# Designed miniproteins, single chains, continued (4), part 55

Each design is a single chain, and the fold is of that chain. pLDDT is the mean over its residues in the fold that is shown.

## One batch from the design tools (miniprotein)

Design m14004
Fold by ESMFold2-Fast:
Structure m14004 (fold): chain A 86 residues (1-86)
Amino acid sequence: AEELRKKAKELAEKAIKLAEEAKEIAEKIGDPELVELADKIIEEAKKLLKEIEVAKDEELPELLLEAEELLGLAEILLALAKKIAK
């Protein structure tokens, strides 16, 4: 049961790290829209991380899917920021 919580936390934490990296690139290139999108992902992932900490076992599958979605968005945003920066 705790394996789902651990995976969800790891995915949410990774989403935060990738979104923070994307934000740094966006700030360097002077793109306020990308900065705002990165901040949104960071805020949502931090909120999700808090939810995962207090969630009941039956809620973990849903939170895992949300963590996977946020990680995917963070990966796309980081890739986009890197492409624009070139």
Scores: mean pLDDT 86

Design m14005
Fold by ESMFold2-Fast:
Structure m14005 (fold): chain A 96 residues (1-96)
Amino acid sequence: MIVDKETFDLEVEIALLEIELAVSKWTLQNRELTPEELQSMIERLQKGIDRLKELLEKAKALNSPYKEQLISDIEHLITDAEALLKEYQERLEKLN
């Protein structure tokens, strides 16, 4: 299947953010984190969410048959990232 460069670049950014989210989730589940590490991860997740929201607006502007699938994928990632951000915030509160 041939995709245009704009759609391809968007899919690559989404995939990289999905990997970053998966790594962040794995880290929270498998490591005891210091308050400083939790704060750093919270800041990174917030920046990731902001970037996903920018990508969502770009996806909405695409003239592509993959537009609706990309929108759905980004919306799911935003939901998962916001849930994970809340889990990191709750862990930080328990340590303070």
Scores: mean pLDDT 85

Design m14006
Fold by ESMFold2-Fast:
Structure m14006 (fold): chain A 92 residues (1-92)
Amino acid sequence: LDEEIDRGVVAVALAVALVTLRKQEPSPEVQAAIDHLRAALDAISAGDYDTAIEHVRRAKEEVEKADLPEEDKEQFLSLLDNVIAILERIKA
Protein backbone atom coordinates (compact mmCIF):
# COMPACT_ATOMS: atom_id res chain seq x y z
CA LEU A 1 0.00 0.00 0.00
CA ASP A 2 1.20 3.54 -0.66
CA GLU A 3 1.76 6.18 2.04
CA GLU A 4 -1.66 7.81 1.51
CA ILE A 5 -3.51 4.50 2.05
CA ASP A 6 -1.32 3.68 5.11
CA ARG A 7 -2.11 7.11 6.61
CA GLY A 8 -5.84 6.45 6.08
CA VAL A 9 -5.62 3.03 7.74
CA VAL A 10 -3.82 4.53 10.77
CA ALA A 11 -6.37 7.38 11.06
CA VAL A 12 -9.31 4.93 11.00
CA ALA A 13 -7.62 2.58 13.52
CA LEU A 14 -6.91 5.47 15.93
CA ALA A 15 -10.49 6.81 15.52
CA VAL A 16 -11.88 3.33 16.38
CA ALA A 17 -9.58 3.13 19.43
CA LEU A 18 -10.73 6.60 20.61
CA VAL A 19 -14.45 5.76 20.25
CA THR A 20 -13.99 2.44 22.08
CA LEU A 21 -11.89 3.98 24.92
CA ARG A 22 -14.53 6.72 25.43
CA LYS A 23 -17.09 3.94 26.15
CA GLN A 24 -14.96 2.57 29.01
CA GLU A 25 -15.41 3.57 32.66
CA PRO A 26 -13.67 6.95 33.21
CA SER A 27 -10.21 6.66 34.80
CA PRO A 28 -7.03 8.78 34.73
CA GLU A 29 -5.29 6.09 32.65
CA VAL A 30 -8.13 5.87 30.09
CA GLN A 31 -8.22 9.68 29.82
CA ALA A 32 -4.42 9.84 29.39
CA ALA A 33 -4.61 7.20 26.62
CA ILE A 34 -7.37 9.22 24.88
CA ASP A 35 -5.30 12.43 25.16
CA HIS A 36 -2.22 10.71 23.67
CA LEU A 37 -4.22 9.21 20.77
CA ARG A 38 -5.69 12.66 19.98
CA ALA A 39 -2.15 14.10 20.00
CA ALA A 40 -1.01 11.25 17.70
CA LEU A 41 -3.79 12.08 15.19
CA ASP A 42 -2.76 15.76 15.26
CA ALA A 43 0.90 14.79 14.69
CA ILE A 44 -0.05 12.52 11.74
CA SER A 45 -2.05 15.38 10.19
CA ALA A 46 1.07 17.58 10.54
CA GLY A 47 3.33 14.89 8.98
CA ASP A 48 5.25 14.50 12.27
CA TYR A 49 5.49 10.71 12.42
CA ASP A 50 8.15 10.63 15.18
CA THR A 51 5.82 12.56 17.51
CA ALA A 52 2.85 10.40 16.43
CA ILE A 53 4.77 7.17 17.24
CA GLU A 54 5.80 8.54 20.66
CA HIS A 55 2.16 9.44 21.52
CA VAL A 56 0.88 6.00 20.41
CA ARG A 57 3.55 4.36 22.61
CA ARG A 58 2.48 6.56 25.56
CA ALA A 59 -1.17 5.62 24.93
CA LYS A 60 -0.13 1.93 24.94
CA GLU A 61 1.58 2.39 28.35
CA GLU A 62 -1.59 4.01 29.77
CA VAL A 63 -3.82 1.20 28.39
CA GLU A 64 -1.49 -1.37 30.05
CA LYS A 65 -1.99 0.43 33.41
CA ALA A 66 -5.78 0.85 32.99
CA ASP A 67 -8.28 -1.38 34.78
CA LEU A 68 -9.93 -2.78 31.63
CA PRO A 69 -11.27 -6.26 30.82
CA GLU A 70 -8.31 -8.44 29.75
CA GLU A 71 -9.77 -9.17 26.28
CA ASP A 72 -10.36 -5.44 25.60
CA LYS A 73 -6.86 -4.57 26.83
CA GLU A 74 -5.26 -7.22 24.57
CA GLN A 75 -7.28 -5.94 21.58
CA PHE A 76 -6.24 -2.31 22.21
CA LEU A 77 -2.56 -3.20 22.66
CA SER A 78 -2.58 -5.24 19.44
CA LEU A 79 -4.28 -2.39 17.54
CA LEU A 80 -1.77 0.19 18.84
CA ASP A 81 1.19 -2.10 17.98
CA ASN A 82 -0.14 -2.38 14.41
CA VAL A 83 -0.48 1.43 14.23
CA ILE A 84 3.16 1.85 15.37
CA ALA A 85 4.31 -0.67 12.72
CA ILE A 86 2.46 1.20 9.93
CA LEU A 87 3.83 4.60 11.11
CA GLU A 88 7.39 3.18 11.16
CA ARG A 89 6.82 1.94 7.58
CA ILE A 90 5.58 5.39 6.45
CA LYS A 91 8.63 7.02 8.09
CA ALA A 92 11.15 4.62 6.45
Scores: mean pLDDT 83

Design m14007
Fold by ESMFold2-Fast:
Structure m14007 (fold): chain A 94 residues (1-94)
Amino acid sequence: SVEEHKKLALEHLDKAIEALKKGDVEEALKHAEEGVEHAKKAIELDESLSVEEKVGLILRLIGELETVRLYAETDKEKALKALEEARKLVESLP
């Protein structure tokens, strides 16, 4: 269900944030990828969203995930901000 994927996305993004704060980059990336994948599924299944809205939301999530991948080892604050922006996006979903 949409609600189940949204819940799993938030749980994984919270775990990614905690792992990154502890310096566990490998664990943070694993949970960030799982969180974004569940968020994409929630968006894809949401019949209240238009195709254009779905594309925009998914591209924003992919952009935040790519920022985490690029900066998790080199700029922890930038990667953390990207995870928090992804989390806010997911929390704003219906």
Scores: mean pLDDT 90

Design m14008
Fold by ESMFold2-Fast:
Structure m14008 (fold): chain A 66 residues (1-66)
Amino acid sequence: SKEEALKAAEEIAQKSRGVGVLAGNGRVYVFGDGGGKVIEMESDEAAREAAELIAKTVPGARAGHL
């Protein structure tokens, strides 16, 4: 879910100096110096929306699309 993706990004951001988020293939890929996670989403659209939410909400987060 978008909530799960946001939570993962927040947790990685706490361990990292920055966090990157990519959306594609029905997934959100969250990565940083402190680790990474892949979150399954309902659709590519849901994945893009989650990445955009993370970029707006998590300080220093950068979002992209595959």
Scores: mean pLDDT 77

Design m14009
Fold by ESMFold2-Fast:
Structure m14009 (fold): chain A 58 residues (1-58)
Amino acid sequence: MAEIERLRAEAERHRQLADNAQSGAKKAGPGMSKKLNDIAAEHQARADRLEAEAEALE
């Protein structure tokens, strides 16, 4: 119960970080955009893992 809620909250946080990085990449110059896209991808992968763990726990 508490673990599922914590995992979902962590996933949400990572999705927000990914969204912020993606937004920053969209308005940044080419070099910075690439770095922010990598950061966004990492946070999205993290969020996906956390959600999968939460689903496994039901």
Scores: mean pLDDT 82

Design m14010
Fold by ESMFold2-Fast:
Structure m14010 (fold): chain A 59 residues (1-59)
Amino acid sequence: SLEEELAEAGRKYGEALKKKDYKTALRYAQTALKLAEKLGDKELTEEAKYHIAYIEKKL
């Protein structure tokens, strides 16, 4: 399901952050954004945008 894919993207984003792999973290944050938008979930969409902006500051 889209919800399970979003949860998996979030998990992988967290793992990449822990490893300071910002390029991988950015990819998963972007995946989470697309999935949140498909779900129509505004809160999850804004959260994903926040994570993308955070990672871009680290690159």
Scores: mean pLDDT 87

Design m14011
Fold by ESMFold2-Fast:
Structure m14011 (fold): chain A 72 residues (1-72)
Amino acid sequence: MEERAELVAETIAEMVRAGYPKSQVLFAARAALEAAGLSPEEIERTLQRVEKAYDAGNAEEVRRIVREAILR
């Protein structure tokens, strides 16, 4: 469970580092959170945090946010 969450979160963080558009990063994050079984409200709250971290250029924060959301 933790290993899968880390790999998914790192993949999304790598998209940020590689300069993928914000829309694609948010789409990938949404798909991962949906697959992990998060509620629509949890997904929207998590994506708002991911968007803020993306706008700050902080790929490590994006990784942390996605990982923590999947593990809870």
Scores: mean pLDDT 85

Design m14012
Fold by ESMFold2-Fast:
Structure m14012 (fold): chain A 84 residues (1-84)
Amino acid sequence: SLDEEIERAFERVERALERVREAAKKGDLDAVKEAKRELERAAEELIRLARQDPDVLRSVGLILRAIGLLLEAELLLKAVEAKL
């Protein structure tokens, strides 16, 4: 079902973001970049599924959430770069 696909896609996004956060804690710029690419792919899939959702409010909420998590990853990347 679409609900199950959205749930799985969201879990992938959360897992990818956790990898970005852990890489950032270690100050490993290459690991942050790699984890951020994984997050971008996972977020793209979540947005694709959200766009298929007939529940417009849920769709918008999921898309905004994905954008927010991508912004968090971007800020973490910039923070690690600034320390080098």
Scores: mean pLDDT 87

Design m14013
Fold by ESMFold2-Fast:
Order: C-alpha cells, then structure tokens, then sequence
Structure m14013 (fold): chain A 85 residues (1-85)
C-alpha cells in the first residue's frame, strides 16, 4: 500500500508538470483514499516521504496556476498531517 501511494503521487506530480490538471486531481483523490484507509499503518518516515512528494507537487501546481490540483494536494497534505499528529 505504501509503494502504491508513492507511485500514485509521483504520477500526479508528473501530470502536474505535463499540464494535465484533470489527471493530477484524479490521482491525488485516489492517493488520499488510500492514505485514509492505510496511513495509520505507516511509519513516521513513510508519512514524511508522502508529505514531501505532495509539497513538491503543490509548489509546481501553484506556479502553473492549477487551482484544482493545488486544492487537492493541500487536502491530501492535511490528511497526512492529521495522521502525524
């Protein structure tokens, strides 16, 4: 499950770089569902790795004016932060 989430988030980050906001938003929503279902079983280091990919993706989305992808990335970051608390 951790490797699946990392793969989805890397694909979402690539979609943001490629200008495909619809694909990025869909992949971020899918990753968020998996984090909600499985995130409590991950180590703190694994959660921090997930968070870092999301932060990188959110920066690129902001710089490209991708409001929907940015909102979704921030939502997923919030989900990770709640588990880390």
Amino acid sequence: SFRQIVRLLRQARRAIRDGDEDRATRLLRQARRLIVDHGRSFSRQQLQQIRQILVDGSRIARDRGMGRALREANRVIGTVDRILS
Scores: mean pLDDT 91

Design m14014
Fold by ESMFold2-Fast:
Structure m14014 (fold): chain A 94 residues (1-94)
Amino acid sequence: MKLSEKELEEIRKLAEKIAEKLVEEAKKRLLEQLKKAGLPLLSEEKLEERAEVLALTASELIVIGLLINKELAEKGNETAAKEAKKLEEDIKKI
C-alpha cells in the first residue's frame, strides 16, 4: 500500500476530527489508569495535554486500522470486511 501525500493529509484531517471528540474519554481513561497503577494524579492542564496526545494517537490508529481492513476486504478477507464496518460504525457514534 503506497499512500499519496493527499491521502495522508485526508487521514490526518479525519484523525484530528475524531480526536476532538475523544479528548474527554481519554481524560477519564487516563485518570482511571493512573489510579489503578498507584501513580499521582496529574493537574488539569497536564491531563488535558496528555489526553489530547492520547486522543490523537488513538484516532490515527483507528483511521489506519480502517484503511488496512478496507484494503484487505477488497482482497477478499471476510474478517477485515467485518472489522472495517465495525470501525466505520464506531466512528459515526463519536
Scores: mean pLDDT 76

Design m14015
Fold by ESMFold2-Fast:
Structure m14015 (fold): chain A 59 residues (1-59)
Amino acid sequence: SKLDQIEELLAKFYEQIDNTDDLEEKIKLAEELIEQVSKLIPELDKEDALEVLKKRLLS
C-alpha cells in the first residue's frame, strides 16, 4: 500500500538523520524525503511539508 511505502521512506529517513549531525545534510535528506513522498501523495504541498520538517530538525 502507499502507507507501507511511506513508512519505509520515513524509517530510512530517520536512520539517515540519526547518522549525521550536519544541519545542511539533514535539510538535503528532508528535501529528498518530501520529493519521494510527494510522488505517492500528489496533493501534498511540498513547500509547507518541507518547512514543517525543517522546523522539527532545528528544534
Scores: mean pLDDT 80

Design m14016
Fold by ESMFold2-Fast:
Structure m14016 (fold): chain A 92 residues (1-92)
Amino acid sequence: SMSIENAIKNLKEAAKKSGATVEVEVEGDTMKIKLSGLTPIQQVALALYLIGLELDGAEVKVEIKGDEMKIEISGLSEEQQVEVLNHIASLL
């Protein structure tokens, strides 16, 4: 959707401004986000946010390798996916 495309563009611009890169894939209720070039503080902030999403009922999978973070989130509506993408952008 255009709302998701706009949220992805916003996240990519936020990542670029912070010296990071981001890739996003959305298929139905499943969203995959790959972030690279993250600072340790950004990784901690992202991890805390993702824990909150899992406690609120989302299925969250995270893989961390150095400054890279791969995130898979399932069970979110399209509106919730847009909110998550925009929130992640705010943490960069």
Scores: mean pLDDT 87

Design m14017
Fold by ESMFold2-Fast:
Structure m14017 (fold): chain A 88 residues (1-88)
Amino acid sequence: MASKRLADGFREAASLLTNPEVKALLEEAAQRLENGEDPVKVVSDLTRRLSTLSEEQLAEFEAAAKKISDPSTRELALNIVDTAKALQ
């Protein structure tokens, strides 16, 4: 299912993060997807919360997102970063 691939991608990105706040946000999003929550709602909530982070925290997430192995999940994660930056 698409939700499983997205959750797996967020877990993969979280494993590459050193910042505990960014890591926690991705792990929370992955857990919500694994619990069967609406992916649109999870992505929207994650994007809004990421928009409140520092430029350095967003840059770390962007670097981790570029390393996500699934191309579709990687593209979505990078779109989340771009949207979060636009909301600042």
Scores: mean pLDDT 83

Design m14018
Fold by ESMFold2-Fast:
Structure m14018 (fold): chain A 62 residues (1-62)
Amino acid sequence: MTPEELGTRPISKEEFDEAVYEGVRALIEAVAETYKRIHGNPQEAEEFKERALKILEEERKK
């Protein structure tokens, strides 16, 4: 990474934390949909999504 590339606005800790949680939530949903399409098991995909989102929400509480 060159110093010239760092002309971009730095993100705050709050923006970073929010972006991480939103990104992980979106990734969980995308992974569940992909799994459903590949394996054709919507119940297993939904159970994965529900469990992963539960973990994410517990992390947000800390």
Scores: mean pLDDT 72

Design m14019
Fold by ESMFold2-Fast:
Structure m14019 (fold): chain A 55 residues (1-55)
Amino acid sequence: MSPEEAAEIARERALEMGGSERAAELAYQLAVKMGATTEEEAINAAIAGLSLAGE
């Protein structure tokens, strides 16, 4: 998938996992920074986003 698509998936996945809007924003930014292009990479960014948000 495209990097933008993966970043949006990371945001949505963070929210699906019960993350806050801040965690979702961090997930999006992490996916962009890592150049995520797969669903697996997007999910990893979502998990990292929650961790960085203290969740």
Scores: mean pLDDT 83

Design m14020
Fold by ESMFold2-Fast:
Structure m14020 (fold): chain A 64 residues (1-64)
Amino acid sequence: SHFEEGVKAAKAGDYEAAAKHFEKANEIKPSWRAYLGLGEAYEELGKHEEAKKAYLKATELMSQ
């Protein structure tokens, strides 16, 4: 799955690929775990505003 590929890419330090896979995972089935992974990948890429938005989405989904 795109979520598993995102986790694998992040573990390998490929945060560009991780972000792309987590974006695809959230397009197919939004989940707080995939948004959390996306936020972490964006932080590592220095995309702090995008990371903040992803973390807010993760928190929102956890509240539902």
Scores: mean pLDDT 86

Design m14021
Fold by ESMFold2-Fast:
Structure m14021 (fold): chain A 55 residues (1-55)
Amino acid sequence: SAALEAQLAEAARLFLEGRHDEAEALLRKTSDEYGVPVEELARRAEELAVREVVG
């Protein structure tokens, strides 16, 4: 969903800014809301962060 994708993009931004605790807190909240494992959400957020850096 667009809301899930927006939360993943925000988590990716937080990781890129070195705000790891805030990124992890957001991913746990997203996991609770959507029933997706935190590990999977963290991987997706990391992939988005890599894409932003490399274009």
Scores: mean pLDDT 81

Design m14022
Fold by ESMFold2-Fast:
Structure m14022 (fold): chain A 79 residues (1-79)
Amino acid sequence: LVEEAERLVEEADRLALQAAEALAAGDYARAAALLERAAELLEEAARLYREAGDEEKAEALERGARIARGWAEKLAALA
């Protein structure tokens, strides 16, 4: 569970970096899509950490997902 959750967080981090690059290039639609995908992965990782008994990490990842989704919605509105 934890190892799989860690891999999902690493993938979400990679997508967030790609989103930052897209944003710097003015590609709001791509940045929004990448952040939405990152949020989905963080939500899945949070569920796995909660199943493993790590509520603190689950809550932190859930906050990260909400932030990413909020930015995705704003950027999608600009695209």
Scores: mean pLDDT 88

Design m14023
Fold by ESMFold2-Fast:
Structure m14023 (fold): chain A 69 residues (1-69)
Amino acid sequence: MEELEKKVKEAKTPLEMAKAYIDLGRYYLEQGKYEEAIKAFEKALNYAVGSARSTIRKLLEEAKKKLEE
């Protein structure tokens, strides 16, 4: 957890920010923290461009589906 949060703080470019938030969101999904995963993926989407946005949207939809379960 702390290492993933540190990567977010150390990210210097939009691409690095998007990657860090994707990794953080995936971590929260694995831990069953779906609300936190949704927030992380939404932040990743703000920094992502091109095809990466489609990948993040799929992860976001997965997290939302898990939350509704």
Scores: mean pLDDT 78

Design m14024
Fold by ESMFold2-Fast:
Structure m14024 (fold): chain A 111 residues (1-111)
Amino acid sequence: KIKELEERLKQDPKDAEAWLELGLEYYNEGKFDEAIEYYKKAIENSKDNLTKAKALLYLGAAYAHQKKYEEAIEYLEKAIELLKTEDSEEAKNLLEQAEIMLEAVKEKLKE
């Protein structure tokens, strides 16, 4: 799947969804530095708030896995801000996930 996403991005480097999917593949392999790079490209190329919010949420999760809790909080708060402007059921589900993750990361920062 990674090679297919790389070929897709050679054809269209502005494909935010492809950058997001590539980031998620690297995240699932525990390659958080590469995942972060690709999530940032997804944010840069996002044409809609929902795709941007997903990328911000996953970016926050990747920073949290690296124990970079301050950066994780920053990006999770940005994701929550965008998700609150959306009325879709998907946005509500992502908002709940982001708020739970933000609370968990804030507790880790206190430790």
Scores: mean pLDDT 86

Design m14025
Fold by ESMFold2-Fast:
Structure m14025 (fold): chain A 71 residues (1-71)
Amino acid sequence: DALAVASETGAEAYREASKVVDDATAAKIGQAAANTTLDLLEAGASPEEAREKALQKAKELMKKILEEKRS
């Protein structure tokens, strides 16, 4: 189930983001990861590929937010 894979990926991204950003920002990062996972699965990516790419994008978003905060 693509929705289940996306939900699990979003939850993982939220948990990682919640360690370094506020809850509202972590929720947005989690939702973005879930949406990215769904988009990639619908485009024909495997669940593993979609999850890896979505989590990498979430990590890049966290890095950007932390860099902006320190600038």
Scores: mean pLDDT 82

Design m14026
Fold by ESMFold2-Fast:
Structure m14026 (fold): chain A 70 residues (1-70)
Amino acid sequence: MVEVELTPEQEERARRLIEEARAAHDAGDHERAARLLEEAARIVLEGIKSEEARKKVEERTRGLVEKLRA
């Protein structure tokens, strides 16, 4: 698993953004869902100290965003 060191505030904000992204996707607003996922990924990346772990998160986020925009 990717090891992430986030403050409680960052972790909660990332979680909320992911929940909002899912709600936007379910509502058919795929572009908003993609933007919210990108914001959540940015917060997660701030907590990652390993370049390998950062690359994995970036790759997964790219795949999800591309799928949502398709």
Scores: mean pLDDT 75

Design m14027
Fold by ESMFold2-Fast:
Structure m14027 (fold): chain A 62 residues (1-62)
Amino acid sequence: DKEIEEIGEEAAKLGLGLGHAQGVAQSLLDNGASPEEALEVLKAAAKGKFEEAQKLGEEAAK
């Protein structure tokens, strides 16, 4: 899926492992998140804001 690849590449630029980022993106998209919402979760995680990333993921998956 091109969206997962694009999200993974953006997260990798922020220091996340590409495979890990793609796995998180896939999980979020499967739970109803938009590509933009999935990317925001990964950006927060890459910045070390894990509580913010969790909150964004919960809101996106609704």
Scores: mean pLDDT 74

Design m14028
Fold by ESMFold2-Fast:
Structure m14028 (fold): chain A 55 residues (1-55)
Amino acid sequence: SFMEEMRKKVEEVIREARERGLSENQAQLEATKVMMRMLGEQVERELAARQAALA
């Protein structure tokens, strides 16, 4: 579910960037930023859940 959610968000970001007239490289960079943010947030949530389970 998270991987599917991330894929859909990345596709949305690329589409919106292209509609705004950004280059392919700029669209890819924006998509990469969103992907890295989502992965970081997911890691933080999983770490918090693991820490809570150990308490």
Scores: mean pLDDT 81

Design m14029
Fold by ESMFold2-Fast:
Order: sequence, then structure tokens, then C-alpha cells
Structure m14029 (fold): chain A 70 residues (1-70)
Amino acid sequence: SMKEEEKKKVDEAAEKLSEKEGELAKKAIELIEKKDYEKAKEVIKEAAKKAGISDEEAELLFEELKKLYL
């Protein structure tokens, strides 16, 4: 499982992304449900950049979303 510190960063990033870039976050989830992980990762990184979230935090968030929607 993820380290507690990484989980906290993912939770904070997910909340910030949902608040600032909800439409892109929704699109990323739809792409994960379709198993288009390459595009989902690109969309989450773009949304994260616009929301002021780091690429590292975006990658952690993508991995957690992938686990939740598989």
C-alpha cells in the first residue's frame, strides 16, 4: 500500500483537482473506465498543471484513480 505521506498528498491533490478542474478530472476518470490509461494520464497531468499540482502528485493521483475505477 501507499505510504501515509503519499496518501495524504494524493487526497489533497484529488480535492484540489476536483475543485479547480472538475471537467478534466471527470474526463480522466472516463478514460480510466475505458482502459485508455495513456490518455487518462495525459489529461490528469494537464488538469494538475492548471490546478497547481506537481507532476509527481499527478502521477500518484493517476495510480490511485486507476485502482479505484478498475
Scores: mean pLDDT 75

Design m14030
Fold by ESMFold2-Fast:
Structure m14030 (fold): chain A 58 residues (1-58)
Amino acid sequence: SKFEKYYKIAKKNLDDDVAKAVAESLALGGFSEEEAKKIAEKLPGMVAAGRAAARALG
């Protein structure tokens, strides 16, 4: 299924719960496999940047 493909990409760099939510959203959103892959690959970097900013502010 599309969900399982996206979940495998997302879970490499995201927590399991977040990876599942991302995979469900990408599968339901009607994204192409290439679009979903690019989104899943960029999300961990954005999450890491957000965590770094939160640590700098705390």
Scores: mean pLDDT 70

Design m14031
Fold by ESMFold2-Fast:
Structure m14031 (fold): chain A 81 residues (1-81)
Amino acid sequence: TLEEAEEYIKKGEEAEKKGDYKKAAEYYYKAGLLYYELGKLEEAKEAYEKAIELDPSFEEARKNLIKVESEIALEHIKKYL
């Protein structure tokens, strides 16, 4: 749900403020998964980017960022065909 995604963003921000970057990355990643499920591709991208920024070794976030970036690019291309 949208509310659940927003809750994970809040948890990520709190963890980031406390310097718990790995925990913050996990929360942003979970928010990204929920935004993606809701079709909110730009919000999912931002959440995955934040997760990777905080934990560059986060393989799953990087894979999902590539996936969502390709879907955003394809949607933009299709609008102009």
Scores: mean pLDDT 83

Design m14032
Fold by ESMFold2-Fast:
Structure m14032 (fold): chain A 62 residues (1-62)
Amino acid sequence: SASEKHKLILRLIALKLRKIGLEFEKELLKKRNGDQATLNKLNKEIEQLDKEIEKLEKEIEE
């Protein structure tokens, strides 16, 4: 069985991959001249992911 630290590392990897996907979606939406409300929603989701990533990285360093 994986240690608790291993579980945190796997979750961190998953969150980073999700962020890459959202940033890619945002770039595609910008190329399509998408509406500002949808862009704002994606930006908010990316910001929330950044906060969770920072929290997990801090937990792993402890």
Scores: mean pLDDT 83

Design m14033
Fold by ESMFold2-Fast:
Structure m14033 (fold): chain A 80 residues (1-80)
Amino acid sequence: SARAEAERLHDLGLSYLRLGDYKRAVEYFQKALSLDPNNSFTQANLGVAYRKLGDDEKAQQYFDQALSLDPSNSLARANK
């Protein structure tokens, strides 16, 4: 299903994020988001990846989107 594929792509993004490959993390989180655009955790993790790349404007955009979907998202709140 699209949801299962989005989850798999999100998990790959997290793996790249942990390895410090922030460009690959962004690519996989964006693929996950294309299949599940309302996933607040994928949005927040995309924000983290952009922050690590030094793109604070994109990071803030994704944290704001994550908080719009789920105001209790602790990752987005902590990194805003």
Scores: mean pLDDT 88

Design m14034
Fold by ESMFold2-Fast:
Structure m14034 (fold): chain A 55 residues (1-55)
Amino acid sequence: SPELQARLQAVSAQITALADRLAAETDPARRARLEAEILGLSGEGADIQDEIAAS
């Protein structure tokens, strides 16, 4: 569906932005938090992709 495709694109854009922040971050604690956020969004993206495939 166009709605699911738009949500997947939004999640992908958020992951890219966080990955760019992670690449510039030198503090281990902040890096760990960014990695956790990316992991969570990656799971959300996978769920959306599964919904698209099931449609």
Scores: mean pLDDT 88

Design m14035
Fold by ESMFold2-Fast:
Structure m14035 (fold): chain A 68 residues (1-68)
Amino acid sequence: SSDEVLQEFLERASEVVKESREKNWSAEELKKRLQEIADEMKKKASPLEQEIIDAALNWLIKEIDEEE
């Protein structure tokens, strides 16, 4: 479902953010890693689920860019 896909993406994204802080990644590296997990999830997702993943990714990218 849409809610399950959103929750899975946000959970995976939160783990990537934790790893980025532990490994002191740049904002550019963090954004790249978030894009990679989104792309992997989209390969098995329906068109509607892909739009949800893209929306969540775009929101996270905006938040990261606002920290810069």
Scores: mean pLDDT 82

Design m14036
Fold by ESMFold2-Fast:
Structure m14036 (fold): chain A 84 residues (1-84)
Amino acid sequence: MMEELEKLIEELRRALEEERDLERGRELAERLVELAKKASVEEIRKTLEELDRLALELRERFPEGARVVGEAAGEIDKILKEKE
């Protein structure tokens, strides 16, 4: 599971930081949320740390991309709280 989450985060980073493809970013973010429902608490925590970092990096350069990442992180955080 963690390998799939890491690959999606890398694809999300490329879509938003390099390509600035907001539509692709949304699709990847939705996929991350779906995978988080099946992931362990530890895998979710690592995913949230990476998404929070990506959102911070995008905040000034691509605010719309930062919003997409932030929304996904919020949904994943809710999933984490339901599992704890």
Scores: mean pLDDT 83

Design m14037
Fold by ESMFold2-Fast:
Structure m14037 (fold): chain A 90 residues (1-90)
Amino acid sequence: SALEELKKKMEPVAKEFGEKLIELLKRTLKELPSLDLSDLTPEELKEAARKLEERMKKLAEILKELGEKELAEEIEKLAKEVVKTLLEKA
């Protein structure tokens, strides 16, 4: 099927994508405490945190399906830390 062929083509890039996403989340965690988010309401910060958690969970599930379980678990862990930091600024 087209989906099986796509999956086989995506498996070689899953690791690279997961590693890049981890580095992006680590950079976000480093920078986020010093960011001025005063233009955002507490409600907007909570919504941003909710959407980030939802999206990162879906990406982690895709990575697990592609065999990258350890990268998926690290992404979920880092996403929770970003969410916590956003909620602390709300």
Scores: mean pLDDT 81

Design m14038
Fold by ESMFold2-Fast:
Structure m14038 (fold): chain A 72 residues (1-72)
Amino acid sequence: GSLHKEILKIIGEILRIIGEIIDLERELKKLEKEGGSEEEKKKIKEKIEELKKKLEELKKKLKELSEELDKL
């Protein structure tokens, strides 16, 4: 069955996105401490928000696939 492999792929993608968000949040904190421009901070915040939306979509898909696996 492909379902277990699909779940593992989504978990891997979730972990990659979480890592990207952590890196961007660290960069944002550095810019806030070092007096970076409001435009640079805004761009990073927008990227974080986009990644968080993607993460929520993947978490929802993972939950649905996990529920299907539990029915087998």
Scores: mean pLDDT 84

Design m14039
Fold by ESMFold2-Fast:
Structure m14039 (fold): chain A 110 residues (1-110)
Amino acid sequence: MEEERRAAYQRALDEIDSKFDELIAKAEQKGLPEVVELIRQLRDEAKATLERAYQAGLDIQAVADEILSVLDALKEVLDNGTPEEVLEAARAGVDFARGLRDWIDAQAAR
């Protein structure tokens, strides 16, 4: 149902926003302004990807889980990695979110 899909979408947005708030706070505390900007860019890309999944009628939780997996990996690098490794991981996350959106668009064209 549309109501169930909308509820799943809103729940996924809330979970993703919570994770991004944590990552931004960690990057700010570590004094990594370039990483903060990339995480904000990743947030915008991830939200756009999730919205496209919702519009395309795809499994919202499956797409959200893919995004959350990337955020968990970024958190691990942010906690244990060098600034250069975090910068690389954040850029890879942006590229992944864009690639996932391209994949969603391809599914929607079927």
Scores: mean pLDDT 84

Design m14040
Fold by ESMFold2-Fast:
Structure m14040 (fold): chain A 99 residues (1-99)
Amino acid sequence: MKISKEEFEKEVLRALALMLQHLARKYREKFIADPSLREEAIRLAQRLVDLAEELYKHGFYELAKELLQTAIDLYNELGVTDEFLERAKKLLEEVEKKL
């Protein structure tokens, strides 16, 4: 089967998104319970938002929604508010319109 460079890049993006979502879910309780991991948890949430924006550009609306929800949930549990949380909420509304 021949695939284009664009198709390969989309598959890589999807694989990376699924991996980071899995890590966020797997370590969620540990991030909440361990204050030493708070900064790393925030960085992970920010990366999920950036990946969700990229997924949205490539038409992966369902996966973008899942990443945005995971990021918003992590922000809420950490009690943190930053520009990435605001971006995530706005993008989630736009993603819902595409579904």
Scores: mean pLDDT 81

